# Ledger of designs, part 23: designed miniproteins, single chains, continued (2)

Each design is a single chain, and the fold is of that chain. pLDDT is the mean over its residues in the fold that is shown.

## One batch from the design tools (miniprotein)

Design m4816
Fold by ESMFold2-Fast:
Structure m4816 (fold): chain A 118 residues (1-118)
Amino acid sequence: MDRKIVSRTVAALILYSAGDVERALELLEEVLKEHPNSALAKTTLGRIYYEQGDYEKAKKLLEEALALEPSAEVYTNLGRLYLEQGDYETAIKYYEKALALDPNNEVAKKLLAEAKAK
C-alpha cells in the first residue's frame, strides 16, 4: 500500500477523533482526489459518513471500496448500514461474508446475532 495514503488516512482519523470532522473529511476527500482507487480511504470516509448519519454517502463509498478490495471491515460496515436501515437479510449476508474472511471477528459475530434476532 502507498505510504502516503496510509499516513494521510491515519492523520484524518486523528483529526476525526479530536472532533475536527470538517478537516478529517477534507483530508480524506483530498486523498481520494489523488488516489481515486484507494479502498482504505473509501472505507474510512464511508465509516465517518455512517457515524455522521449520512447513510447514502456511506453506502456509496463502502460499495466502491468493496468493488476495489473486499475485506472483513468493509463487509462489517456495509452490514451495519443495512441493519440501521432495517434490511436484516442483507445485513446478515454481509456479516457472514465478513466471518468467511475473518472467523474470529467478535464484532461481526455480535452483529450477526443481533441481525438474526431482528
Scores: mean pLDDT 85

Design m4817
Fold by ESMFold2-Fast:
Structure m4817 (fold): chain A 67 residues (1-67)
Amino acid sequence: SDAEKGLKLGEYYALVLLAELYEKGLTPKNNDITEEDLKEAYKRKEEARKKIEEAEKELEELEKKKE
């Protein structure tokens, strides 16, 4: 459903923004933020991007068939 797509996309953008903040050194003042957390943010951003790209290609094929 569109709601499920929106949730996944929102999570993706949140991860992208978090990774960009860490990359720019603009992390929030949080005692729990470690170097390991920065690596996880980068990894999650990349994984989310790939999943979104795969989903978009699949949706494009399905939408063309439903037209």
Scores: mean pLDDT 63

Design m4818
Fold by ESMFold2-Fast:
Structure m4818 (fold): chain A 100 residues (1-100)
Amino acid sequence: SAGEAALIRGDYETAVKLYEEELKKNPEDAQAWYNLGLAYYNLGEYEKAAEYFKKALELDPNDAVAQTALGYALKKLGKEEEAKKYFEEAEKIAGALPPI
């Protein structure tokens, strides 16, 4: 998608606009919610990133990548205990320990 192309080239503000437009047409696209969260994370907008990763997980609760991304966003917000729960859930889904 055009939004994915914007993410790949590091044009995060354009990615936000394109994914917000895409999600108006298809609000059940878990991958688009996840990518919108990634764009906000890369812009340093961690509260918005966490919100949109949570939305992706409402649609696809077994996405270990989205669980891990939410954990990192929460860690950036100083929410260490909440972040730990999402890292533990990601590990449970993936069947592997985090590399650190």
Scores: mean pLDDT 86

Design m4819
Fold by ESMFold2-Fast:
Structure m4819 (fold): chain A 60 residues (1-60)
Amino acid sequence: DDIKKYQKIANDTSKDVLSRADAYEQLGKIYESQGDLEKAKEYYEQAKKLRKSTGVRGIE
């Protein structure tokens, strides 16, 4: 189950922030393909937030 796999990676604090952001993005894509747009949006926002925290965008 890809959802379970990516949830584990996304919630694993021992993983790189970028790896966790990628896992959230994959979860967003999976839920979007299933028509769960609310969950997809939340996971995309988590991925975006993690990418910002790595300095990819300015400090907010």
Scores: mean pLDDT 77

Design m4820
Fold by ESMFold2-Fast:
Structure m4820 (fold): chain A 87 residues (1-87)
Amino acid sequence: SREETDAEVEAWGKGMEYALKISNAADAGNMEEAKKIIDEAVKTLSPEELNAAIAWLEFDIKLYERAGKDTSKLKEALDYFKKKVAE
């Protein structure tokens, strides 16, 4: 239905927004800021939005690896995010 489609699109959009913020902070070497954004996301986002954000970060890591870029900071942020979601 349209309502299901709209909810799915909104969840993906919100997840992407947070994933982009986390990725930008981590890539800038600001892991403290990345973790702060993750803590806010876990308090604010729905389970569907959290799953979307994690999926976007996993996708970013794959893109970076294909480009031969260092993914260590993104993986650290993703590991922290997954740990916080599991709590």
Scores: mean pLDDT 83

Design m4821
Fold by ESMFold2-Fast:
Structure m4821 (fold): chain A 62 residues (1-62)
Amino acid sequence: GSFEELYKKIKEILLKEGSDLYSEEEAEEAAYIAADNAYENGVSLEEAIERVKEAIENSKSS
């Protein structure tokens, strides 16, 4: 389902791009929250991915 796709992709990004910011457990929790929010608000998979990547880059660059 769309939630499962959101969760899986967001978790992959957090583990790859946000390893300096998140432990594995923290990445799972953050992915669930982000996926739930995107799913409930009808945010597309593509848009959700872009927003998560931007948030990670902003945190790492600042």
Scores: mean pLDDT 78

Design m4822
Fold by ESMFold2-Fast:
Structure m4822 (fold): chain A 59 residues (1-59)
Amino acid sequence: SREEIEREVEELMEKRKLSRNEAEYVVLTARWREESTPEVREQLLETMDKIVAEAKAKG
């Protein structure tokens, strides 16, 4: 569920000092292992783009 995803994302952010987008990428990667669908792949690529944009914004 969305609530489970949000919880996992927040836990990873706190424990590993990841950004929200980085934590989402980790969660989506785990999902890709469980279900390798084009939809999940597309979400992973979109999240990668957000991570790059976030890194540029911090400069």
Scores: mean pLDDT 76

Design m4823
Fold by ESMFold2-Fast:
Structure m4823 (fold): chain A 63 residues (1-63)
Amino acid sequence: ATREDALQRVEEHLDSLVAAGKLSEEQKKALLEEARARLDAATSPEAAVQAAFDSGREANALA
């Protein structure tokens, strides 16, 4: 499903940042919880895609 695919993409991106030493395990957990909350609040597929994109941008800004 689109929501599951979006969460998987966010998790893979966060794992990549942790592997590069740019993000801590605690930061990864917090960002994953935020991504899940954004996706849970999304009432449409378009909102879910936007939520995943915003989560990715936030992770990059922190790294």
Scores: mean pLDDT 73

Design m4824
Fold by ESMFold2-Fast:
Structure m4824 (fold): chain A 82 residues (1-82)
Amino acid sequence: GALAAGEALARLAGDGPESATTERAARAAAIMLGVDEETGREVAREGAALSGSEERATARAAGEALIRAAVKSGVAPPAAPP
């Protein structure tokens, strides 16, 4: 699923699941959805911040949900009309 794809990207970067790769994936997904890069950057920062909260387990779950949504949107967006 999308979560596994996000984890694979994080492993390729050589960092943990909260790495810059996660932020990049979320930002790219938002841009592909047709929103501004600034909006995508906000989404990526929120996901990363939640994953780093003091309650690591719950924060990580929130971050993984964000990764799943971002990867799903980025990997399989509707084809752009001609």
Scores: mean pLDDT 48

Design m4825
Fold by ESMFold2-Fast:
Structure m4825 (fold): chain A 68 residues (1-68)
Amino acid sequence: DDGKVRTFTIETEELGSEATALVLITLSVANGPGVRIVVRTRKVGPDLEDARAAAEHYGAELVVEVLP
């Protein structure tokens, strides 16, 4: 049941430092392999790779949706 996984959704215009910091805070607070973070954004920068690396470090799933 997917509902057993804790899912956090972050909507932002650009995945920059602020959005990346929010991802890191969410990962730190949740601190577990049952965490899934979905980021919806129009723009992605180099910070996306850092966010993904952090999610992997915490054993979490990071999903990024790029909107037009």
Scores: mean pLDDT 73

Design m4826
Fold by ESMFold2-Fast:
Structure m4826 (fold): chain A 64 residues (1-64)
Amino acid sequence: SVSSLSRRTGISRSTSQRLLNRYGNDIDRIADAIVRRGEQRVGRQLPQSARDTIRNSVLDRLNS
């Protein structure tokens, strides 16, 4: 659900819904957009483990 995605990634429900609406089921684009927002907020590249967690959260959401 949008709520599940928001909880796992720390992205607001509104932002999660906008990303899903904009990119549809393009998992790579959705995950990349979330990673980019995270990296901009932190000011550096996210570690691979964080990127994998974000991708898995997007996959879980779209499979539901």
Scores: mean pLDDT 68

Design m4827
Fold by ESMFold2-Fast:
Formats: sequence, C-alpha cells, structure tokens
Structure m4827 (fold): chain A 56 residues (1-56)
Amino acid sequence: KEELIKKAEELAAESMKYALRAQEYLNAGDTEKAKEYLEQATKYGLESVRLLKEAY
C-alpha cells in the first residue's frame, strides 16, 4: 500500500515536469514538441491516479 502511494507521488512529479516543459515549448511556438510532452504528462498523471485508486 505504501509502495503504491510512493510510486504515485513519483509519477505525479514526472507528470508535472513534462507539463512544465510542454508549456515552455508552447511559449516558444513549438507546438509539435509541446504536444508530445503534454501527452507524456497526461500518461504519467493518469498512471499516478490509477495507483492512488488501487492504494485506497
């Protein structure tokens, strides 16, 4: 249970890093890279939520 929560926190942190990078690319006008990083942020975020649901 504790391992799932810790893993979810790690995935949430990775999701945030990808989301911030996506915003940087959007601000620079690189919409293709922004989309790629946003897709990664979404995948990490969804996996984090899935693990939290499994832990509780």
Scores: mean pLDDT 83

Design m4828
Fold by ESMFold2-Fast:
Structure m4828 (fold): chain A 119 residues (1-119)
Amino acid sequence: MVTLTESGGGTFKEGSSARLSIKYSGDEEPILISWWRQSPSGGTSFVASINLKTGKTSYADSIKGRATISYDAAKKTSYLDLKNLKKEDTGTYYGEVTVIGESGGPVFYTGEGTEVTVV
């Protein structure tokens, strides 16, 4: 059974920093971690990803220079560090963990979401 635990949400002051995390507990090794944001209006958009095979990171244009994604293999935890928070960063953040399933194809596990409010 796969379990994902998200943390780090809350209410933040504009210009401050936040660290979001997603911890993976499962038998298959993760190959990709992605972070997604659902806006208060309901639209979902890409934030950041890290390819665990290559170490390559990708960031949405709106967050480049203000976000860092990382992965701690010993803790099986991905961190999304956000700095210089803007009111537009407000939303529910979802960590997604991709593994290779028993069929040899990708399987996606999405966390329950963590709310971030910037005031």
Scores: mean pLDDT 87

Design m4829
Fold by ESMFold2-Fast:
Structure m4829 (fold): chain A 85 residues (1-85)
Amino acid sequence: GPVLDVLRELAKKHPDLIDLSDIDTASSGQDALDRIISRNKLPVTGQDVMDEIQKRLVTTPYIRHGDVVREVVEKYILQPALKLK
């Protein structure tokens, strides 16, 4: 699905923040998010990220699903994780 596809793309760009094994062994997009969040010691949950994706899809129906996922992951996972370096 679009969450796992975007996470695999971002893992190639940021392998130190997103481990491909966390995605490939995950049971769902939310499970993959929870693993990535835990590894980076972030204060959000995979459910929080999934809820934000769903909210944005409802409020911006003309934006591509993968673009919404990428924006939410960048804001709530990648940018906070980079500040911890």
Scores: mean pLDDT 82

Design m4830
Fold by ESMFold2-Fast:
Structure m4830 (fold): chain A 58 residues (1-58)
Amino acid sequence: MIKELEEKAKAGDAEAQVKLGAILYEQKKYEEAIEYYRKAAELGYKEAELMVKKIESE
C-alpha cells in the first residue's frame, strides 16, 4: 500500500523514497515527487538525482 511506502520513505529508506517519488510523478504531483527524489539523491541514489534535475527542468 502507498501508506507503507510513505512510512518507509519518512524513516529514511531511499528505495521507498524512489518508489514513492515515481508514484507521485505518475499522478502528476511533481512537487511532492521531487521532495522524495531529493531525499533519495542525498542518500546516494544517482537515478533520483537525475529525476530531480529532469522535473526542475520542465
Scores: mean pLDDT 78

Design m4831
Fold by ESMFold2-Fast:
Order: C-alpha cells, then sequence, then structure tokens
Structure m4831 (fold): chain A 55 residues (1-55)
C-alpha cells in the first residue's frame, strides 16, 4: 500500500541518517562519503514528497 511505501522510505531516511552520524562520531566519515550520504538522502526525501502527494 502507499502508506507502507511511505513508512519504508521514512525508515530508510532514519537508518541512513543514523549510519552517517555514527561514522561522523567515530571520525570515519570521509568528505566523499558525506557527499554520497547527502545525495542518497536527497533522493529519498524527493521520493517521500512524491509519495505524500499521492495520499
Amino acid sequence: SLKDEIKKVVKEIIDLSDEMMEKLKRGELTPEEAEEYKQKLRELMKKWKELQKKL
């Protein structure tokens, strides 16, 4: 269902954000990895907005 797709995307955003923050805390986050996380988060946010419009 559309609601299940939204829940999945929200969980992916949270999990990805947590992963990035944990790497940052450990001093393991490279500038290149930070840009990759930022790009992935932007794509997930875009998908979330598109799904919300269909509700």
Scores: mean pLDDT 85

Design m4832
Fold by ESMFold2-Fast:
Structure m4832 (fold): chain A 96 residues (1-96)
Amino acid sequence: SELVEEGRELLEKAEQALKEGDLEKALEYLEEALEVAERLIREGRDEEARELLERIKELALELMKKAAEKGDLKTLLRAIGIILRAIGLELDIELR
């Protein structure tokens, strides 16, 4: 699936940005990966969406920790928002 490949590429880019300390790029890639997960859910591809959402939460937690260490409140709050959005999408799958 082109969408699954796009999602994986975005997560790899987010992980690389985190390793480089580019929190803004990591945030952008994770937000784009959430959009891919939402599209997978709309297409009934729940298993692939769950896999993507799990990795998004993992990387967003790392982003949250790094933002807190730097005192970057804006990035910290947006990372929390990504985690909450991912949880909301997982609940949407379960409550269908």
Scores: mean pLDDT 89

Design m4833
Fold by ESMFold2-Fast:
Structure m4833 (fold): chain A 88 residues (1-88)
Amino acid sequence: SAEEHFKKGVEYFLKGDYEKAIEEFKKAIKESKDDELKAKAYLYLGAAYLALGKYEEARKAFEEALKVAKEDSEEYKDAKEAIKKLEE
């Protein structure tokens, strides 16, 4: 399920296996119809890309998080802050 892929992605991310985390977050995004789960997955996807020095992929992931997150959500705020830090 999308939720299982998201959980695996978080587990890989916390272990520092960013390439495997990216694969699992992409699967979670593809399989999910839940915008909240997609927003969280895009945020982690961006963070994993940043850890690998892939700044353009990270920016795109954070921009996708902004598109699917509710404007009043923590995910929206986190995505905006992440994009702002990439411009510093």
Scores: mean pLDDT 88

Design m4834
Fold by ESMFold2-Fast:
Structure m4834 (fold): chain A 92 residues (1-92)
Amino acid sequence: GMMTEEGAKYAKEQAEKSGVKAKAEAEGNKVTIELSGVTPEQAAGALAGAVSGEYLGAEAIVKSSGDTITVELIGKDEEEGAAGALQVGESV
């Protein structure tokens, strides 16, 4: 919905400010963030953001393939999903 769509957009913009190529999508209470061309430090940041998202109530699923990290954040509602996305974007 609107809240997770705004969270996805914000997370993408924050990651791109750190020099990472980012894609983010929202589906209901879920936000998926794909970060490409990440350094090991940026990858560690994305993982820290995912952990922070879990602390806020979202479920985080992290996949890594080469220099690409995908973080899927599933809230119980749109607010939790969006909050998780913000944590990932700000931590890269």
Scores: mean pLDDT 84

Design m4835
Fold by ESMFold2-Fast:
Structure m4835 (fold): chain A 97 residues (1-97)
Amino acid sequence: EAEELIAKGKKALQAGNYEEAIKYFKEAAEKARKAGDKKLEGEALYNLGLALLKKGNYEEAVKKFEEAAKLFRELGTPEGELNAKMAEELVEKAKKL
């Protein structure tokens, strides 16, 4: 469910359909959150941030990357730490726009 929505969102993002991508990633984040899946919630929020960044919604993108970084760190895994660092780099990049 959440993974399928993330896949749809990524396809929309790749096609330049940023508003459609935002909708899919928001739905994915909500479903992952309700399921208690912090990894999928973080992934959905990270991709939501990317879609918002592409649309020019820089302040909202920053918030989503910050939420994703926190969730990735809460996983306590090396992959989670790496993903958190990637999200933090995008926060700094978005703040400069």
Scores: mean pLDDT 88

Design m4836
Fold by ESMFold2-Fast:
Parts: structure tokens; C-alpha cells; sequence
Structure m4836 (fold): chain A 62 residues (1-62)
């Protein structure tokens, strides 16, 4: 469930669809909060969000 949203966010990032990828990563966090995420899983979602933002900035600045 949460992992599926993370996989979709990463796939969208690879396709250059950064806004859609960020939306999926945010959905993963909301679903995870409802499902009592572990600290490790929460940190993984944060890392994915940071990766998407970084890739978007690199694409826009390059």
C-alpha cells in the first residue's frame, strides 16, 4: 500500500513528472500516518520526497 505509492512516485520521477511524483509521495505519508508507520518507514518516505524535489530542481536549473 505505502510501498506501492512510493514505487509510483519514483517511477513518475524517472519520467520527469515531478509534480505528480510529489503528490504520490505526499499520499504515501498520509496513508502511513493512518497505518501507524514505523520511524524507519517514515524516514524512507521523507527521503523519497527529498529525492523528487532534488531531481526537479536539477532539471529546472540545468
Amino acid sequence: KVEELIEEALRLTDEGRYDEALKKAQEAMKVGEKENLSTEEAMRIVAVQLRVIGDKLDAELA
Scores: mean pLDDT 78

Design m4837
Fold by ESMFold2-Fast:
Structure m4837 (fold): chain A 60 residues (1-60)
Amino acid sequence: GPPIAVATAPVPATGPEELGLRAGDRLEILEEVDENYVLARNLATGEEGLVPKSYLEIVE
């Protein structure tokens, strides 16, 4: 399956395409958009959006 990541800090959603996160949220990485952002799904909420890579730790 796609890689799993964990949010290392709270991430505010600053735009309509961005995913807001709490620290410790587990994400499924759906697509690498560029060097700075991924498209991810929050495994707790099912919501999808863009997330800055700098707030994520890849665990699976």
Scores: mean pLDDT 81

Design m4838
Fold by ESMFold2-Fast:
Structure m4838 (fold): chain A 80 residues (1-80)
Amino acid sequence: SEEEEKFKKILLEDIDNFIKFLQEHLARSTDPEVQEELKKLIEEARKLKKDIESGNITYEEALQRFEEIYKKYLEVLEKE
C-alpha cells in the first residue's frame, strides 16, 4: 500500500541515521571488542536496509529486525 511505502521510507531514513550514529561511535571507541561489535551491527543494519529496498520483507518484519539490532547496540553500550 502507499501508506506502507511511506512508513518504509521513514524507517529507511531512521536506519541510515542509526548507521551514521554507529559509525560515529566506532570512530570514538578505543576498545577493539566494542569496535568489532559495532562493525557487525553496521553490517546487519546495511543488510536490513537492502532487504527493505528489495521488497524482501514486510514493514512489520523490518521494524522487528531494527528493534533487535538496536537491542544488541544497547548490550554493546554496557561493555564500555
Scores: mean pLDDT 87

Design m4839
Fold by ESMFold2-Fast:
Structure m4839 (fold): chain A 61 residues (1-61)
Amino acid sequence: RIPKELIEKLRELLKEDPSISQAELAKKLGVSKATVSKIRRKLLEIEIEEGIKLIEEGVSK
């Protein structure tokens, strides 16, 4: 499974340089481009879950 540390490092790198390429991310993280793609997908899932949680909280009774 993808370590949480890699997801957090990817998030920090994107925050520092939103225009960074997948190849540069792979180089900076020391992983393959395929692994970067998996980490990005996992980060997107987390952000979607956070968004859903905020919507659910907003409609809570």
Scores: mean pLDDT 72

Design m4840
Fold by ESMFold2-Fast:
Structure m4840 (fold): chain A 111 residues (1-111)
Amino acid sequence: MSKIIEEIKKLSEEIRKLVDEMVRATPEQARRLLLEAQELVSKIEDIIRKNMDKLTVEELQEIAKILEDTARYLEARLPEFPPEVQPGLRALVARIRDTIAEIKEKIEKKK
């Protein structure tokens, strides 16, 4: 597995840990955790965009799968979060979905 895929996996695992903390958090704690999750998604977006031309179709497919699994994890847990952070989390899921779409478009251009 490439170093880039490993890094994206680690960032995705960190997002999942923050999400698990959010379900038990106060609204103030949940807002802080949401900001941290937003920062991690921004890092994932930056890594993907900077390296997209260097990645093989197979590596891009693996990254898309990791992001899909992360988005699904967030979506499944959405009702469990404090109501105040739910709109922000829906927006975060949308950002992950947009990144998956960018990856799929790049895969088509490389075929």
Scores: mean pLDDT 86

Design m4841
Fold by ESMFold2-Fast:
Structure m4841 (fold): chain A 59 residues (1-59)
Amino acid sequence: MKEELIKELLAEFPEFNKSEVEKFLEANNYDLEKTKKEIEKVLNAKTPAERQELINKIK
C-alpha cells in the first residue's frame, strides 16, 4: 500500500526522488492529498532558497 502511494506521487512529481516522497508521506501520516499539497508548495516556490526551506521542514 505505501509503495503504491509512493509510485503515484513519483508519477505526478518526477522531480522528486523516492526518499523525498517517502519523507513527505511520513510527515503527513500517509495522507495522499496532504502530501500532494505539500509537494506542490515546494514545486511552486519561486526561489531555490524557498524550495529548500519547505523541504527542510519535512525532516
Scores: mean pLDDT 72

Design m4842
Fold by ESMFold2-Fast:
Structure m4842 (fold): chain A 70 residues (1-70)
Amino acid sequence: ARAVADRTVALLEKHNPEASKKAREAGDAALAQGKTLEQVINSIAKAALDYGDEAGLFAGEAIAQAVREA
């Protein structure tokens, strides 16, 4: 979960640093609560989408890549 979250945020940071910061905050909060990988991914995706549609779309691509690398 942490590795996928960290990689997703790193990929998103290259596209949109502000959206990446919001996604990291959401992912870290979900991890601190002991949530599953799916719940952590959903929290990251939601935070990016709430920031903006473009950031949300890119976060989806970043998540898919991070999961494939894990």
Scores: mean pLDDT 79

Design m4843
Fold by ESMFold2-Fast:
Structure m4843 (fold): chain A 56 residues (1-56)
Amino acid sequence: AEDAARAAAVAELRRLQAEGKISPETFEKIVASKDVEGLAGAALDAGYPTGRAAAR
């Protein structure tokens, strides 16, 4: 269950990287962290626009 949540968070980050919303460098840093699920949420709030500008 915990691993599934982390895998989902990593998949979302990879999708954002493909869209150009997050840099490969940022993705690598988050994935390398032990708290991927928590950091993924924080990174989305910090780097990913919510609502209007999602698709750029």
Scores: mean pLDDT 61

Design m4844
Fold by ESMFold2-Fast:
Structure m4844 (fold): chain A 93 residues (1-93)
Amino acid sequence: GVAEARALGEAGDVESLIRLLGDEDPAVRVAAAESLGRLGHPRAVEPLRRALGDEHPAVRVAAARALAQIGDPRVTELVRGSDDPRLRALLRP
């Protein structure tokens, strides 16, 4: 659940958090993306890029924010190419 994703984030368990990006519950996927963004591990970049295509808008926003926190150079291009106004708002100064 969401509490598990946060606990895994505190423990630095990147592998388990990447698995939770595929969870059935969008709230768990959001929490996993947020935790991966805080950890800043390069291993999370490609899974988070895939999460930009998630069905749930909150998961897409969390993934884009996490990629920006990690410093992924492609996040600006991926978000700029999106028609999602929530994602485009993340590029605002």
Scores: mean pLDDT 79

Design m4845
Fold by ESMFold2-Fast:
Structure m4845 (fold): chain A 70 residues (1-70)
Amino acid sequence: SAEQEEALKRLKEIEEKAEEAQEANPDDSEGLKKLAELYKEAIDLIENKAPKEEVNKKLEEMEKLIEEMK
């Protein structure tokens, strides 16, 4: 669906930003573990066709966590 494609595209953008955050903060293992957990939750929501709002909340949490890893 269009919502699923948009969510996957946003997730890819988050993956790129997460890689940059990891390179900038290699010692932040806790932040990286939290990102990995949120990523798994986001994938589960997208694969189960969860409501757009729930998927977006999870993606927003990942984006917020990346900002906190500075």
Scores: mean pLDDT 78

Design m4846
Fold by ESMFold2-Fast:
Structure m4846 (fold): chain A 65 residues (1-65)
Amino acid sequence: MEIEKKLNELIGLLGENKVDEETLKKIAEKAGVSLSTLNDYISRKKTPSKETLDRIIEATKEVLS
Protein backbone atom coordinates (compact mmCIF):
# COMPACT_ATOMS: atom_id res chain seq x y z
CA MET A 1 0.00 0.00 0.00
CA GLU A 2 1.68 3.24 1.17
CA ILE A 3 5.07 1.53 1.56
CA GLU A 4 4.81 0.04 -1.96
CA LYS A 5 3.92 3.47 -3.40
CA LYS A 6 6.85 5.15 -1.63
CA LEU A 7 9.21 2.36 -2.69
CA ASN A 8 8.11 2.80 -6.32
CA GLU A 9 8.64 6.58 -5.94
CA LEU A 10 12.14 5.96 -4.56
CA ILE A 11 13.03 3.55 -7.40
CA GLY A 12 11.67 6.06 -9.94
CA LEU A 13 13.65 8.91 -8.37
CA LEU A 14 16.87 6.86 -8.45
CA GLY A 15 16.26 5.86 -12.10
CA GLU A 16 15.27 9.35 -13.29
CA ASN A 17 18.42 10.86 -11.74
CA LYS A 18 20.64 8.02 -13.09
CA VAL A 19 22.00 7.40 -9.61
CA ASP A 20 25.28 5.47 -9.77
CA GLU A 21 26.66 2.98 -7.22
CA GLU A 22 28.73 5.64 -5.40
CA THR A 23 25.72 7.95 -5.02
CA LEU A 24 23.57 5.02 -3.86
CA LYS A 25 26.22 4.22 -1.22
CA LYS A 26 26.10 7.84 0.05
CA ILE A 27 22.29 7.65 0.25
CA ALA A 28 22.49 4.39 2.23
CA GLU A 29 25.11 5.79 4.66
CA LYS A 30 23.10 9.00 5.19
CA ALA A 31 19.89 7.00 5.80
CA GLY A 32 21.68 4.76 8.33
CA VAL A 33 21.35 1.52 6.33
CA SER A 34 23.92 -0.65 4.58
CA LEU A 35 24.19 -0.54 0.78
CA SER A 36 23.25 -4.25 0.67
CA THR A 37 20.09 -3.56 2.71
CA LEU A 38 19.16 -0.64 0.43
CA ASN A 39 19.66 -2.91 -2.61
CA ASP A 40 17.45 -5.56 -0.95
CA TYR A 41 14.69 -2.93 -0.57
CA ILE A 42 15.05 -1.73 -4.19
CA SER A 43 14.96 -5.34 -5.49
CA ARG A 44 11.87 -6.10 -3.31
CA LYS A 45 13.83 -8.84 -1.47
CA LYS A 46 13.02 -7.06 1.81
CA THR A 47 10.25 -4.62 2.79
CA PRO A 48 11.36 -1.53 4.76
CA SER A 49 9.33 0.07 7.54
CA LYS A 50 7.67 3.42 6.74
CA GLU A 51 10.20 5.17 9.03
CA THR A 52 13.18 3.56 7.26
CA LEU A 53 11.75 4.30 3.80
CA ASP A 54 11.08 7.96 4.76
CA ARG A 55 14.72 8.26 5.93
CA ILE A 56 15.98 6.79 2.62
CA ILE A 57 13.79 9.16 0.55
CA GLU A 58 14.95 12.15 2.63
CA ALA A 59 18.60 11.08 2.26
CA THR A 60 18.08 10.70 -1.52
CA LYS A 61 16.67 14.24 -1.79
CA GLU A 62 19.55 15.66 0.28
CA VAL A 63 22.25 13.80 -1.70
CA LEU A 64 20.69 14.88 -5.03
CA SER A 65 20.39 18.54 -3.92
Scores: mean pLDDT 80

Design m4848
Fold by ESMFold2-Fast:
Structure m4848 (fold): chain A 69 residues (1-69)
Amino acid sequence: SMEEIKKLAEKIKELAKEVFGIELSDEEALKLAELVIRANEGEITSKEELLEEAKKISERVYEFMEKLL
């Protein structure tokens, strides 16, 4: 649901800021939360594909995901 996506986005923003010092916007975090859900549902099956999709959101999201993975 949209509410579940928003909760995941808030957790992603907190993790990015506190662990990696990366401040994601609300839009970046929401798009990344949607991407993570798609990956968990089997729509994205490789690290390489996940990073390519992260790049499409923003350079900042890509940097965060590269450091996380």
Scores: mean pLDDT 85

Design m4849
Fold by ESMFold2-Fast:
Structure m4849 (fold): chain A 104 residues (1-104)
Amino acid sequence: SAERNAMAIANLEHALGLLEYVYELYKKGKLSPKEEAIAGFLLTVAGSSLDLAARLSTDPEAQKLLQEAHKIVQDMFKKKKISEKTLKKLKKIIDQAIALIKKS
């Protein structure tokens, strides 16, 4: 369980880094086609990392939070936009999930 929890946290920290990078791309305004492709790829990887972390976690509340975070990332991919408000919400949800996993 300790190894699975460590892997879950590592995947969540990875997802946060990718989400912050994608936000910095969108912060500049309209993306070029190449930047849009990079953003889409990074959001896909972030979503996969959230899904893997949810599967590795044994805490039901952490799993629920990570499913909510994954849905938000999927909505961001579909809309091709990230707001500062959405990023702050995602960070808060992921941080809450990490805190729950650390206590389990």
Scores: mean pLDDT 87

Design m4850
Fold by ESMFold2-Fast:
Structure m4850 (fold): chain A 76 residues (1-76)
Amino acid sequence: MAMEEEAREALREMARTYSEAIGAAIDKSRELAEEATKLMIEGMRAVQKSKTWEEKLEEARRYKARAEALLAEIKA
C-alpha cells in the first residue's frame, strides 16, 4: 500500500513537471514543446509497462528527473 501511494505521488509529480516544461517551451520553441510532450508519453508508457509498484515508482522518478533537466534547459 505505501509503495503504491508513493508511486502514484511520483507519477503526479512527473506529470506536473512535464506540464510546466511544455508550458515554458510553447512560448520559446515548438521543437522543445514537442520534445517535452514526447518524453511525457514515453514516461507514461514506461510506468504502464512496469509490472510492480516498485518498478512504476522507479520509472516515474526517472522520467521526472528528465523532465526537470528539460525544464532547466528551456528556462536557460
Scores: mean pLDDT 82

Design m4851
Fold by ESMFold2-Fast:
Structure m4851 (fold): chain A 81 residues (1-81)
Amino acid sequence: SIEEVLEKFRKEASKYLSEEDLEKLVEKIRELIEKVLAGEISLQEFRDEMEKFLKELGVDDETRELLTTVAVYGVQELLKS
């Protein structure tokens, strides 16, 4: 489920982000997952939007790559279900 993906993501991302930025990111990921499931954006566009949002939050390159990878993996597992 989307909620399971978001919970796993929140657990990992909480190591790197403040609670305020984490909640902003989780809501953005929810929005982007809904768009992927609706066929409005591709998985590649999801990845690009994730990287852009994390950059806007001031997240460094290494952490952005890690968090984007975790989010993409979660969405891929949803698409297989």
Scores: mean pLDDT 85

